Designed miniproteins, single chains. Designs and how they scored, part 13

Each design is a single chain, and the fold is of that chain. pLDDT is the mean over its residues in the fold that is shown.

## One batch from the design tools (miniprotein)

Design m426
Fold by ESMFold2-Fast:
Structure m426 (fold): chain A 114 residues (1-114)
Amino acid sequence: MAERVARLMREAAARAREGAWDGEEVRALMERARAEGLSEEDALLIGAAAALASGGLTVEGVEVEGPRAVLRARVVADGRPLALTVELRVVRDEAGRAEVEIDAPDLLAAVRAA
């Protein structure tokens, strides 16, 4: 499962970046992942990778461990690549809703915010 989720995250990121996906396309991807039997956590990690890539991130590597993923990524500014590490974690709120926490303090400085 973890290797499959990592592969799906890389594929989703590549497609989202090439197609400049919006929030509806990311939602449709997550719904499809759930319909194909992936967990809520796996679908959220795949959606988060797609959303980050649509925002300008090139995802070069993914490691998945349970509800966590580490992305090795880059952006290109003025023709020069900037390397980034992005940590994703699926957490649940008090109502049991799952959401993705992103730990990448330089991410918003390196990519254009939506």
Scores: mean pLDDT 78

Design m427
Fold by ESMFold2-Fast:
Structure m427 (fold): chain A 94 residues (1-94)
Amino acid sequence: DEKELEKLALLKYALETGDLIMYIDTLAGKSLEEILKEYKEHLMTVEGLSEEEAEEKVKEMKEKVEELKEKLKKDKEFREEVKKELEEWRKSQK
C-alpha cells in the first residue's frame, strides 16, 4: 500500500529531523501534500524566509521523503527497523 509507505517515510523523516509537529500531523492522517504546504507556510510566516527560499526547503524535504519511501518499498529489513524506531519514539513521548 503506497499510502502506508508514504506515512512510514514521513514518520521516519520527522524522527530523523526531530520535527515533533510533523510526526503528530502524519499520525493524524495529513498527506505529504498537506505537510509540504504547511511547512512552506511555516518557513515564510514563522521563520521569515522568502517564497523562493521556502520552495527550495520544500523541494529538499520532498526529495528526502520520496527517497525514504523508495528505500522502505525495496528494503523489508529497513521497513521493520523504522517500525521499531517509531514504536520506541512513541513510548518515549508519553
Scores: mean pLDDT 79

Design m428
Fold by ESMFold2-Fast:
Structure m428 (fold): chain A 75 residues (1-75)
Amino acid sequence: GGNEKGLKDAEAVVEAARKAGLETMTPGNAAGAGTVAGSSRGAAVLAEAIRHAGKESLSLEEALEQARRLLTKGL
């Protein structure tokens, strides 16, 4: 429960991005392939979401690394 608005904002955007990414799944219900594609896609979507959260100094690479950290942590 930090007081950092940026952290909370990123978390909210990341959550929304995850949901959007899942909903944007390609037609083709493949459990295994869907999981793999989702993980890769999720990371990219999360990175963009974090960057879109209004982090002017946040590069795509930095956002991707942060997204990976969040995924590892289990957001």
Scores: mean pLDDT 46

Design m429
Fold by ESMFold2-Fast:
Structure m429 (fold): chain A 82 residues (1-82)
Amino acid sequence: MKEKHKEALEGLIEVLESIPDDASWEEVIKKLKEFLDTQSKEVQSVLLSILNETLAKNGEPKTMAEAKKLFISALREKKKGI
């Protein structure tokens, strides 16, 4: 149940942390897609929901470093709640 979501959240955090702050948005999207494609459809839906809720609440990030920090923070908070 929630344990699968916790493992997926940790994996996504690690992917985001591995991306350089000077990486292009295209490179980030490619890395995220590669990770998501390894997950079940249910887990993909949960992860995308968290990302969409984070953007809706905080607005569009100004830089890649800000985007990474914002998403990593949101994912860590969700992981603690599991």
Scores: mean pLDDT 76

Design m430
Fold by ESMFold2-Fast:
Structure m430 (fold): chain A 100 residues (1-100)
Amino acid sequence: MKKEAIEAGYSAAMAILNAYLAKGADPEEALRLAKRAKENVERAAEYYLKAKDDPEAAKIAGEELKAAKEALEEAKPSLPEEAQKEVEEAIKIIEEALKE
């Protein structure tokens, strides 16, 4: 596995964790966790794009980005407005990366 695909997967998993934790958090903490999820999505997308030279690595990293998108979409309705905006931006980053 290309190191970039491993890094994409790790960052996507961290985005999922932060999105999940944000669902039960106070508004300030939910915003902080949503921002952390977005940062991890940005990193995952960057590494996914770098992994595209290896079709198998890109497929696995792409599946992990799709899982992160689903987790963010599930968390979004439970979040404060400002945190929802961060999650919306994170989802858009994933969609743009997967579209190439």
Scores: mean pLDDT 85

Design m431
Fold by ESMFold2-Fast:
Structure m431 (fold): chain A 84 residues (1-84)
Amino acid sequence: MEEERRRRLREQIDSLIKDIAEAAKNGDVEGIALSLDTIDRLLEEAGLTPEERAQVRARIESAVGPDTIAKARELRKKLEEKAK
């Protein structure tokens, strides 16, 4: 069960990274922000090591660049503040 759970989470993360890359090509910063939030939640739920989490974040940065990630995270913070 743990093996299947880890595999499922990894597949979801890989899918979300692909979605982020596609959204970046389309200029969809909101879509990137939502996918980043979902990845962060999945990483937390999976109980991954800090090293594994850093590797996932590095893969996202390599796919879309740090500027795009920064813009998406800024938008996500604004959305979270609005929900408070």
Scores: mean pLDDT 76

Design m432
Fold by ESMFold2-Fast:
Structure m432 (fold): chain A 62 residues (1-62)
Amino acid sequence: MDPVVEGIRRAKELLEKGDLGAAVQAVLEGMKASGRPDFDLALKAVELLKQGKTPEEAAAEL
């Protein structure tokens, strides 16, 4: 499975608990596993999750 998509799924769980910082960090860890960490794209993924996008849809928008 794509480590970025896995990171975004983890971020969704953390967002549901109200932990924005941990959610961004989860996306960054997934990106780091892919060799391409990007803080601004991690923030974008979290914003897409807030808009009701799935983790797969959020990853496709990056």
Scores: mean pLDDT 81

Design m433
Fold by ESMFold2-Fast:
Structure m433 (fold): chain A 110 residues (1-110)
Amino acid sequence: SPLEILEELKKIVEELKKKVEELAPNDDLLKEMLDTLLDLIDYALEVAKKASEEEQKEITINALETVLKGLETLIEHIKKSDLPEEVKEKLIKEVEEAREKVEKLLEKAK
């Protein structure tokens, strides 16, 4: 269901935030970017719960597409950051794994 997909999307971003906090604890902007995505997902869940079935699908697809764009922006930020190269490689891998999971959810939502 659309609501189950949004809950799964939230779990993916929460796990990514945990990995970012472990690998780059002092990068406040990365954490803020992830918190913004989580706030967006929480708002989408709240709105979707009150929506018709057709509207739930639209809200869910929009949230998934917005999160995918957010994850691309995260990768660009990491690449341009002053973080050690080993940390950048690990972070980019975690973000790419999250992107692949979100892309699979988007395929299920369509």
Scores: mean pLDDT 89

Design m434
Fold by ESMFold2-Fast:
Structure m434 (fold): chain A 59 residues (1-59)
Amino acid sequence: ALAAALLALQAVVNASKSSSAATIQSTVTTALKALLAALAISAATLSTIANNLVAAALA
């Protein structure tokens, strides 16, 4: 759980440094799909997490 969450955060940080909103969205979505494979996370929960991380990265 923690390792997967760390990878998702690393993807958001890397994407936010010099990337458009579209690139950030794509990177976060890819990282969270990988996290879903490691955790029993519902599609609705994954969508909420992805949207919140993108919003945080763009703030």
Scores: mean pLDDT 66

Design m435
Fold by ESMFold2-Fast:
Structure m435 (fold): chain A 70 residues (1-70)
Amino acid sequence: DPVLERFDRLAARRIIEQNTTTLSKEEVIELLREAGFSDEVIEAVKKKLDEMGKDTVTAGEFAKIVREVL
């Protein structure tokens, strides 16, 4: 999944730059746009995060959520 691989690389870079292990909801939405996900996928991921009540996620957790939406 080239888009997921691109997202994973961008998320890992963001985590390293911020010296953290998690991403905020806003950072994840930005990374999804940078990775080239469609607006429909971004909206579905946003809805799923809202349903789960998550303010922050790991890159791995987010990759799992995106796979469930696709």
Scores: mean pLDDT 72

Design m436
Fold by ESMFold2-Fast:
Structure m436 (fold): chain A 73 residues (1-73)
Amino acid sequence: SAEIKKLAAEATKKAKEALDKVQPDITKDFKKKLAKVKTLKDAIKLTAEALRKIGEPYDKAFAELQKKIAALK
């Protein structure tokens, strides 16, 4: 229980640190591309891509967390 909570906290911290490192570039790129968007369809696609990129650090950390928990048992 305590070990799993510790691993989860470490995974969350790593995901947040990874996101904090890339978030400014994701935001800057999104704003730059959004200014050039001419259709609603392209705006939706651009927004979906930005949200995916924001989620990537958490998806990676979660996958690694699951592997570490499995290794405990």
Scores: mean pLDDT 81

Design m437
Fold by ESMFold2-Fast:
Structure m437 (fold): chain A 89 residues (1-89)
Amino acid sequence: MELGTSVAAVAAKATPEQAARLEELWNEVNEAEKKYIEGLRKKDPEAAKEAAEKYKRLAELLAEVGATDLAEKYKQAAENYYKLAEELE
């Protein structure tokens, strides 16, 4: 997946601690998206909020390691999930 490849490329240039944190956050984002898909059937806005929060944390770490374009992309993903959560409420 292109998105995963981009995060992996950033991790390769980051410190070992930053790389490990990026991998953790990427896995958390994937799990949050799975919960979001299940939550849509259950009409659970909290799943969308969790996905938004995970994307926001990923974007913040990407900005700290200097991947500003990728950080902005995931920041926009977080904003989209917050909007979806509001629509489910």
Scores: mean pLDDT 74

Design m438
Fold by ESMFold2-Fast:
Structure m438 (fold): chain A 70 residues (1-70)
Amino acid sequence: DLDKEIATALALIYVAIGNLLKEKGDFDGAIESYRKALELLDKYGVDDPELRAFIEKNIAEAEKLKKEAE
């Protein structure tokens, strides 16, 4: 399914953007990018529980880092 393949590729790009923003200290931007990745997986019905769990873990980590920086 081309749509699912493209959605997965775009989700991975958003994960990479989130990682870069997190390293920059832009935790809000990181969380937003990770959430966009999850939205793409949901919208196109990509069933990848390992990828989903990885993204959710990164959101939780960014939220923790944001609290520590405040």
Scores: mean pLDDT 86

Design m439
Fold by ESMFold2-Fast:
Structure m439 (fold): chain A 76 residues (1-76)
Amino acid sequence: MEKEREEFERAAKELEAAIREIEEERPEDYEGMRRAAFLSRYEIEMREKEGKTIRDYPDEEARAILERLRAEVEAA
């Protein structure tokens, strides 16, 4: 549990920093946002549950997923 929590916290910080950087540089850069989400463990779990990666979703759905993941990062 602690190892997973530490990894999640580190991934959450890196994801938040990456999303913030993309938002400041190019807010409409969905590719960058998808990449930021991809390096986090929570994306891997989502893939295991649904059998899909964030890149497999249409732009609108991928955006909604990224928004949810970002909210989870902020809540953590």
Scores: mean pLDDT 58

Design m440
Fold by ESMFold2-Fast:
Structure m440 (fold): chain A 59 residues (1-59)
Amino acid sequence: TAALLKAIVAALSNTILASSAAEAAAINSLLAKLGIAATSTISSNPAGSALLAALTAAV
């Protein structure tokens, strides 16, 4: 639902802003438990950045 999507988008954003390797690993582990692919590849790719923007706009 909308609340879950907002939480996912926030977690995706936090992955690229994580200042420690342990924090980034913990976020990616949580996303993996939710069945979501690792975010670093998504946000680094132009198509992935567009997808993140679309998800943010949809929520």
Scores: mean pLDDT 53

Design m441
Fold by ESMFold2-Fast:
Structure m441 (fold): chain A 67 residues (1-67)
Amino acid sequence: MSEEIARALAEAMKRDGVSAETAVEAARGLADQLGSKEVGVKALEAGAKVLKGKDSELLRKAAEQLK
């Protein structure tokens, strides 16, 4: 389930042109709503794999901070 949510977020970022900043906020919101930081971390890591460069770095850094 958490992996499915992470994949859905990554797909939304790629399809709808969601910024890295917005993705970080969405992942943190998901972690808070579900009471699970694991969901947020996995969502950010999945997004980082789809993005490149600074956006990928931003998401990876946010995942490490949320860990």
Scores: mean pLDDT 69

Design m442
Fold by ESMFold2-Fast:
Structure m442 (fold): chain A 83 residues (1-83)
Amino acid sequence: LSDAERIVLRYAGEEAVRSVEKELSEEQKKKVIEEVNKAADDPSASPEEIIETLKKALIEAGVSEEKAEEAARGVRDFFEAMR
């Protein structure tokens, strides 16, 4: 991944967390964002792995599978639109 692609994924991930923020505490939001940033900082990580990390972190935080999938799809769509 390029540095620009990592910035886009981090931004989209934060926006995805914001879209479900009513379902999450401040501590849970921070934890999800930290997991996404950690995945984005891995030089071997693909966009798909970073997006899957977001989905998994949201589900672990208590977001429904449907909402987590919608958030992940939003990140994927935004990332594809920026390429």
Scores: mean pLDDT 80

Design m443
Fold by ESMFold2-Fast:
Structure m443 (fold): chain A 66 residues (1-66)
Amino acid sequence: SKLKELEEEAHANPDMSLEEKREMLREALEILYEEGKLTEEEREAALRAIAAPSSEEVAAIAEAYE
């Protein structure tokens, strides 16, 4: 439910900066990691998306994982 709340907050606040959106993604990963719901492979994939050098690349990665 926490992950859903973070996703809804990000969607409800489109004016958020990319930095703030990445912070929310980091929090989501931390929650999933702590709860043991995220596998090692899924965690690596998500971290790769967050670490992307540009917003365009982040968007492209997000589309690929849709």
Scores: mean pLDDT 64

Design m444
Fold by ESMFold2-Fast:
Structure m444 (fold): chain A 92 residues (1-92)
Amino acid sequence: MSPVQQLQQQVDKLLDQLSKLSAQMQQAVNDGDKQKFNQLYKEMQTLVAELRKLAQQLASSGDKDAIMYAMKSMLIAVAHVTEADLLQRKMQ
């Protein structure tokens, strides 16, 4: 199951990048920097799209643990997007 482990590592890397973007977006809100926030939001959308592709590869592996990992990873991504949407509303 080495290919599944490689996909899981790629997902972990993207989740780490997503967490860092969330922190930077919070800083942009604190700074009142709407331009930076919008740039970071676009970067987040790109990362979420890539995470979704990797999650689909994990889900199509036929491995129950890989499928569960894909589901959990997507829930984490949804939580980050939801927080970003709430932050965007505060910048209006």
Scores: mean pLDDT 84

Design m445
Fold by ESMFold2-Fast:
Structure m445 (fold): chain A 55 residues (1-55)
Amino acid sequence: SVSEIIELGSEAVMNMSLSLVYRRLGDFKTSEEYRNIADELIEKENELIREMEES
């Protein structure tokens, strides 16, 4: 649904922002973990968009 796409996009932005914050603090491991979470959320968002457009 559109609401699920919006929620995933919002969570991806939040996790990307946290990744950037931890990078600036020098915690590269935690930064990478948040970046990976953001990338997974973006992938899920794109899959839902594709599913809706194919339906």
Scores: mean pLDDT 84

Design m446
Fold by ESMFold2-Fast:
Structure m446 (fold): chain A 87 residues (1-87)
Amino acid sequence: MDRLLELARELLEALLARDFDRAAALADELAALTSTPEDEELLETAVVAALLGVSVATLLRMDEAAREAAREEALERLRRLREEEAA
């Protein structure tokens, strides 16, 4: 659990630093660890938390509907960041 969250943080930091070689290596390691639906949900929660600037614990305390809304907001922020980076 803790290792998955640590790798997700390191991946985000690598992407923000534009270190794509490091990001690719971290993504491969994360893919190897996300072998169960529970691991996939935890990884998604960690990414959403990082994109929204909130703690994982905050998202885990939300109900299903609030977590889904947060996921949609995070995806929209990711799309905007990708568009801004391309400009």
Scores: mean pLDDT 67

Design m447
Fold by ESMFold2-Fast:
Structure m447 (fold): chain A 66 residues (1-66)
Amino acid sequence: SRERAREIFRRELRELARLFGVSEATLRRAFREKDRALFAELFGEEDVEGVLKAAEAVEKAINTDL
């Protein structure tokens, strides 16, 4: 369900924020704005496209902007 997908996303976002040493708000903004520069800094330039595709898949699954 969308509710379950949203719950999973919130848990993963919290863990990613902790691991990268950024706020959840910063990560949510980056996913919402497709911030390539921040994604390259956090994940590496080679993984940016994969991260963007993952963000789009999450937005589609929860049927709302991140």
Scores: mean pLDDT 73

Design m448
Fold by ESMFold2-Fast:
Structure m448 (fold): chain A 57 residues (1-57)
Amino acid sequence: GARGAAVAGLGAGISSETFRKLGEQAGDGPKGGAMAAELGHSTPEQGYRAGVAAGGV
């Protein structure tokens, strides 16, 4: 149910923020940050969909 969706959504949001910081550190500044941000661009949407599917089991 909704609990699974909420957990996945939170994880997706946190992951996006974490990837952005890690990419900046590992990628030598703005290029790393930009790549990490692009990776997370549909992360919340995918996380929400996965959470809904998992919560439905």
Scores: mean pLDDT 49

Design m449
Fold by ESMFold2-Fast:
Structure m449 (fold): chain A 95 residues (1-95)
Amino acid sequence: SEEDRKLLLEQIEGLAKVVIDMAEKGYPKEEIVEAFKRGMEAILETARRLGFPEDVIRKLEELFEKALKDIENATSLEQVKEIVERFLKEAKELL
């Protein structure tokens, strides 16, 4: 439903804000990566509980995995922000 889509997007946007905030505050990369992984697991579980199609959940998981790898390889705050913004755009287009 539209309400379910909004709820899932709000959770994704919330995770994005947490990751950017941690990066801006100078948290160790390992902690940022761990927070993103935990957020990914929680959001994918929410998508399954809300009954999103399996192909959509799989594509969302692929977007998360790509963003996670890009964050692990990021060398600046600007790169983390760009990665997170691209991920949000792609997630919104998918949902």
Scores: mean pLDDT 88

Design m450
Fold by ESMFold2-Fast:
Structure m450 (fold): chain A 83 residues (1-83)
Amino acid sequence: GPSSGRPEFDAVLPPELLALIQEYRSLGIPLSDEEIELLDKVVENPDDKELLRELVSKLLERAKKLNAPQSLLDRLEALLASL
């Protein structure tokens, strides 16, 4: 692919959140429609910390419900606390 392309998520999301979303997806856990909608809103509105907090909160809630690894849960909780 084009090496000069600006990755949307890499440009606007905190690096830790991007890494956590990639880890979440690597576990085969699909993002919900609500999580996808929030992610799109965060990408379009990168200065809106409330949208970012809502996205992280929803990811954490879903990860807990799906028994994701504790390391992923701890990192999501730490990120949410830092926002």
Scores: mean pLDDT 75

Design m451
Fold by ESMFold2-Fast:
Structure m451 (fold): chain A 88 residues (1-88)
Amino acid sequence: MKVDPEEAKKIAEQSIEAVREKLEEVKKLIEEGKYEEAIKKGVIAISVAGLYIAEADFLGQEEAAEELRKLKEELKKLLEEAEEKLKK
């Protein structure tokens, strides 16, 4: 099973952009004090990032997979912050 390298790169770049957009949405919700919604969206974003990491690894896009792992870890930190703020 061989994928076109140019198409694989485009897919990986789109996946990175999608996760970055979700990261900014979670940050905005935390800034607005909407911690419960931030947690819900953050959990979904982490799951989506995990799927995109698996896809990037499958497509041989190692640099994109690493960037997606970094974004996933940032999402996890934001989720922990929102959970802590929700507890007061």
Scores: mean pLDDT 84

Design m452
Fold by ESMFold2-Fast:
Structure m452 (fold): chain A 88 residues (1-88)
Amino acid sequence: MTIEERLYELLSGEADALVERAKEAFKEKDPEEQIKLVEEALEGLEELRRLAERLFPPDSPHGKRLLAHLEEARREVEKLKEELEEKL
């Protein structure tokens, strides 16, 4: 396993953890805490995207796969935020 492979696994795992944390927002009773959790997850995903862009070369297959994974994760968390806002 190369450093690039380990970095891909680490960052994709962090993205998955942020999505799971956003899902925990539905277990919170306070609407402000619910929104805060999904917003923190979105901020974390943006930070991971910027980090991936810096760490992986533009032509890296692992970098491209990671950016695609992060974009899917971002869309999932945005959908969760919309679902929480609709329940207001």
Scores: mean pLDDT 82

Design m453
Fold by ESMFold2-Fast:
Structure m453 (fold): chain A 79 residues (1-79)
Amino acid sequence: GQRVNGLILLPASDAERYKGALQDLVLAHKGEFSATTPSGAAPAVQQFLVSVPASDVEAFTQAVRDLTKGRAKVQFTGA
């Protein structure tokens, strides 16, 4: 099926605590997960690149919000 690319944005202080659970959640939705760090000084916000099936975008987005208690922002391109 078609996949969509997205970003999960999380405060750096929370990113380490949630990274494993977010990776597991992406895999549960048959997605792909990678962590990125902006060039330069330590970022206040950690970015995670994700790719999930288009059919799972809504459920995945809600699951991320529930998992992180609303601390994460999720943005998909073309979904």
Scores: mean pLDDT 76

Design m454
Fold by ESMFold2-Fast:
Structure m454 (fold): chain A 65 residues (1-65)
Amino acid sequence: SAAEREARILEIQNYLHENVPELLSLPGDVLREIAEEVVDRLGEKASVEELHAEAERLAREYLAS
């Protein structure tokens, strides 16, 4: 559902804020963009741990750019 998707996006954003605070130095809504991409790529059946691992990987890739 849309509500479940939004809840997952917000959970990932919170995780990234706590674990990759350097993302706050990037322009716009990068945290949300990363979270949306992760949820859309991995799908509704992905575990929280899988979502967190992929989100952190993408976040580190953005920071390396």
Scores: mean pLDDT 80

Design m455
Fold by ESMFold2-Fast:
Structure m455 (fold): chain A 99 residues (1-99)
Amino acid sequence: ELSEEERKKLNEVMKEIGKRVAELRARLGDPDAPEAQALALLVTLTLERLRKEGLDPETVKARMEALLATLEAGGPEAQALLAEAAARLAALLAEEAAL
């Protein structure tokens, strides 16, 4: 459970992360492309995991900045992360279609 001050700081971090994610998605060209959706899912899942671990806003910011820097570099590590997120997105969509 976060204090009001920590919640405010986390909200500021979320705005910064959202802006960088929007820039990365714009570079992918099509916001409906699987890669753009995989990027959004990867960011969301990583952030939820960090929140669940009870990390402070400063640590969350550092971890998210490291993830975004890796994705922006576009190397094999970035490709592996996006491929894993895309597979997870496909599995979630298949589960939803089965309902």
Scores: mean pLDDT 74

Design m456
Fold by ESMFold2-Fast:
Structure m456 (fold): chain A 89 residues (1-89)
Amino acid sequence: LEEIKKEYKEKILEHLRKAIEALKKGDIESAIKHLEEAKKTALEMYKETGDETGLILAELLDEIIELVKKGDLEKAKTSLESLLDVLSE
């Protein structure tokens, strides 16, 4: 179970890193796509493991996606960097 949770967290981290790179390049469409993939992975983690961390991550990612869509890129980047810090330990 813990091994499966670790695998999901690694996948989420990869999507978050790609989203940040896309934002730095001004590729908003790619950034949103990677954030949506991260959200999907977080929800799958919750469904498969029952770990509420997946549900919490999905909610946070939904907020970040809305910030990107509204053009509030500074807040979106700050929130993503905070998530990366927490998840990567």
Scores: mean pLDDT 83

Design m457
Fold by ESMFold2-Fast:
Structure m457 (fold): chain A 62 residues (1-62)
Amino acid sequence: MIEEIEKTLNLAKENGLKEIELIVPRDKYDEVVKVAEKNGFELVKREESPDGKYVKLTFKEK
């Protein structure tokens, strides 16, 4: 999971994408944010699903 997210972020950079949205289970939120920060992205928006099970995270290249 974390390795797949890191690969997705690196592919976004290679393709010139400055912003990406990820939908992750709430229990993975902290790990995903840490991986994104380590790979040069900052969290710019966080939206919880109505049932609280998922979060939609918007990251932007630093």
Scores: mean pLDDT 79

Design m458
Fold by ESMFold2-Fast:
Structure m458 (fold): chain A 78 residues (1-78)
Amino acid sequence: SLVDQLYSPDPQVRRQAALQIGRIGDPSSVDPMIDVMRRETDIDVIISMSVAISRNDRLSDDDRERLGRAIQETIDSL
C-alpha cells in the first residue's frame, strides 16, 4: 500500500508515496504520515509532503494542523 511505501528505505519511494497520499487526502493516512514525518531526514521528502498537504482541500482543519505541526517539528530537528 502507499502507507507501507512511506516506510521504504528508499527516499524516492517515500517521496512518491507522500505525494500520492497527499493528493488522495485519505484521513486514515494522517497518523502514518505524522509518524513518518517525525522520523524523516530527507529534505526533498519533507518538502513534497508539505506541498501535498497544503494543496489538499479534503483534509479536516484538525488533520491539516496536526500534519503541519509534524512538518515543523521535523524541520526544526534538522
Scores: mean pLDDT 74

Design m459
Fold by ESMFold2-Fast:
Structure m459 (fold): chain A 84 residues (1-84)
Amino acid sequence: KRGELYKRALEAINRGSELAQQLLETDPSLQDTVNQGLSRLQGLYVGTIDARLDSSNGVEKLEARLEEAERVREELEQLLREAL
């Protein structure tokens, strides 16, 4: 089920990016926070692709990337709720 983890990680990263854009539209003063979040998501995207190609520890790495991507998504969701 490595492919499922890969898909879920990318979905979480994409959702985080959508939330970051909505947050910036809602409160432009949070641009630095949004840029930090987007930078983390970009690193996670690269890490997710690398994990998919790792024949030894790919599943464990994908699980770690999914977990971190979900954390970033939750942080951005909370900030958006506070900004609304």
Scores: mean pLDDT 82

Design m460
Fold by ESMFold2-Fast:
Structure m460 (fold): chain A 65 residues (1-65)
Amino acid sequence: LAQQTAEQLLGLAEQAESQGWLEVAEALREGAERSRQSQNDQQTIQAARETQRRVDEALAAQAAA
């Protein structure tokens, strides 16, 4: 679960970088690392929630620029 989630987040980060959304890409890469280091499903869920909040924040900043 954690490994698959990390791979998906890394793929999204590459897409964000290709669009020039560097802050979004960074948030997604950090999320992938948190997912890889999670030891159970609860930690993976918490990591995903934090990643979602960071991505939303980065997207809002990008839209405001």
Scores: mean pLDDT 73

Design m461
Fold by ESMFold2-Fast:
Structure m461 (fold): chain A 88 residues (1-88)
Amino acid sequence: EPDASPEEQFEEWLKRVADLMGLPVEEVKELVEYARKLGLSELQIGGIFSIAILRGMTKEEIKELIEETARDPELVYRLGRELEEQLR
């Protein structure tokens, strides 16, 4: 279907993120779906995976971060601020 461009872009992003984290694409996909089910925004999910790539986090650590962010939405903002400071 020619109108599937947003989903295709998301799949390409998933593959790149999975490669950078050293995880299977299916595992990354499940983590994203889990985060969405917990009510996380796309910005929060993007932030979590950016932190995961930089820290070299495992799937278990990412899942824990997703659960913590669902309980404390400000957690991703704190980590994102630290990330920005590290990037200068």
Scores: mean pLDDT 75

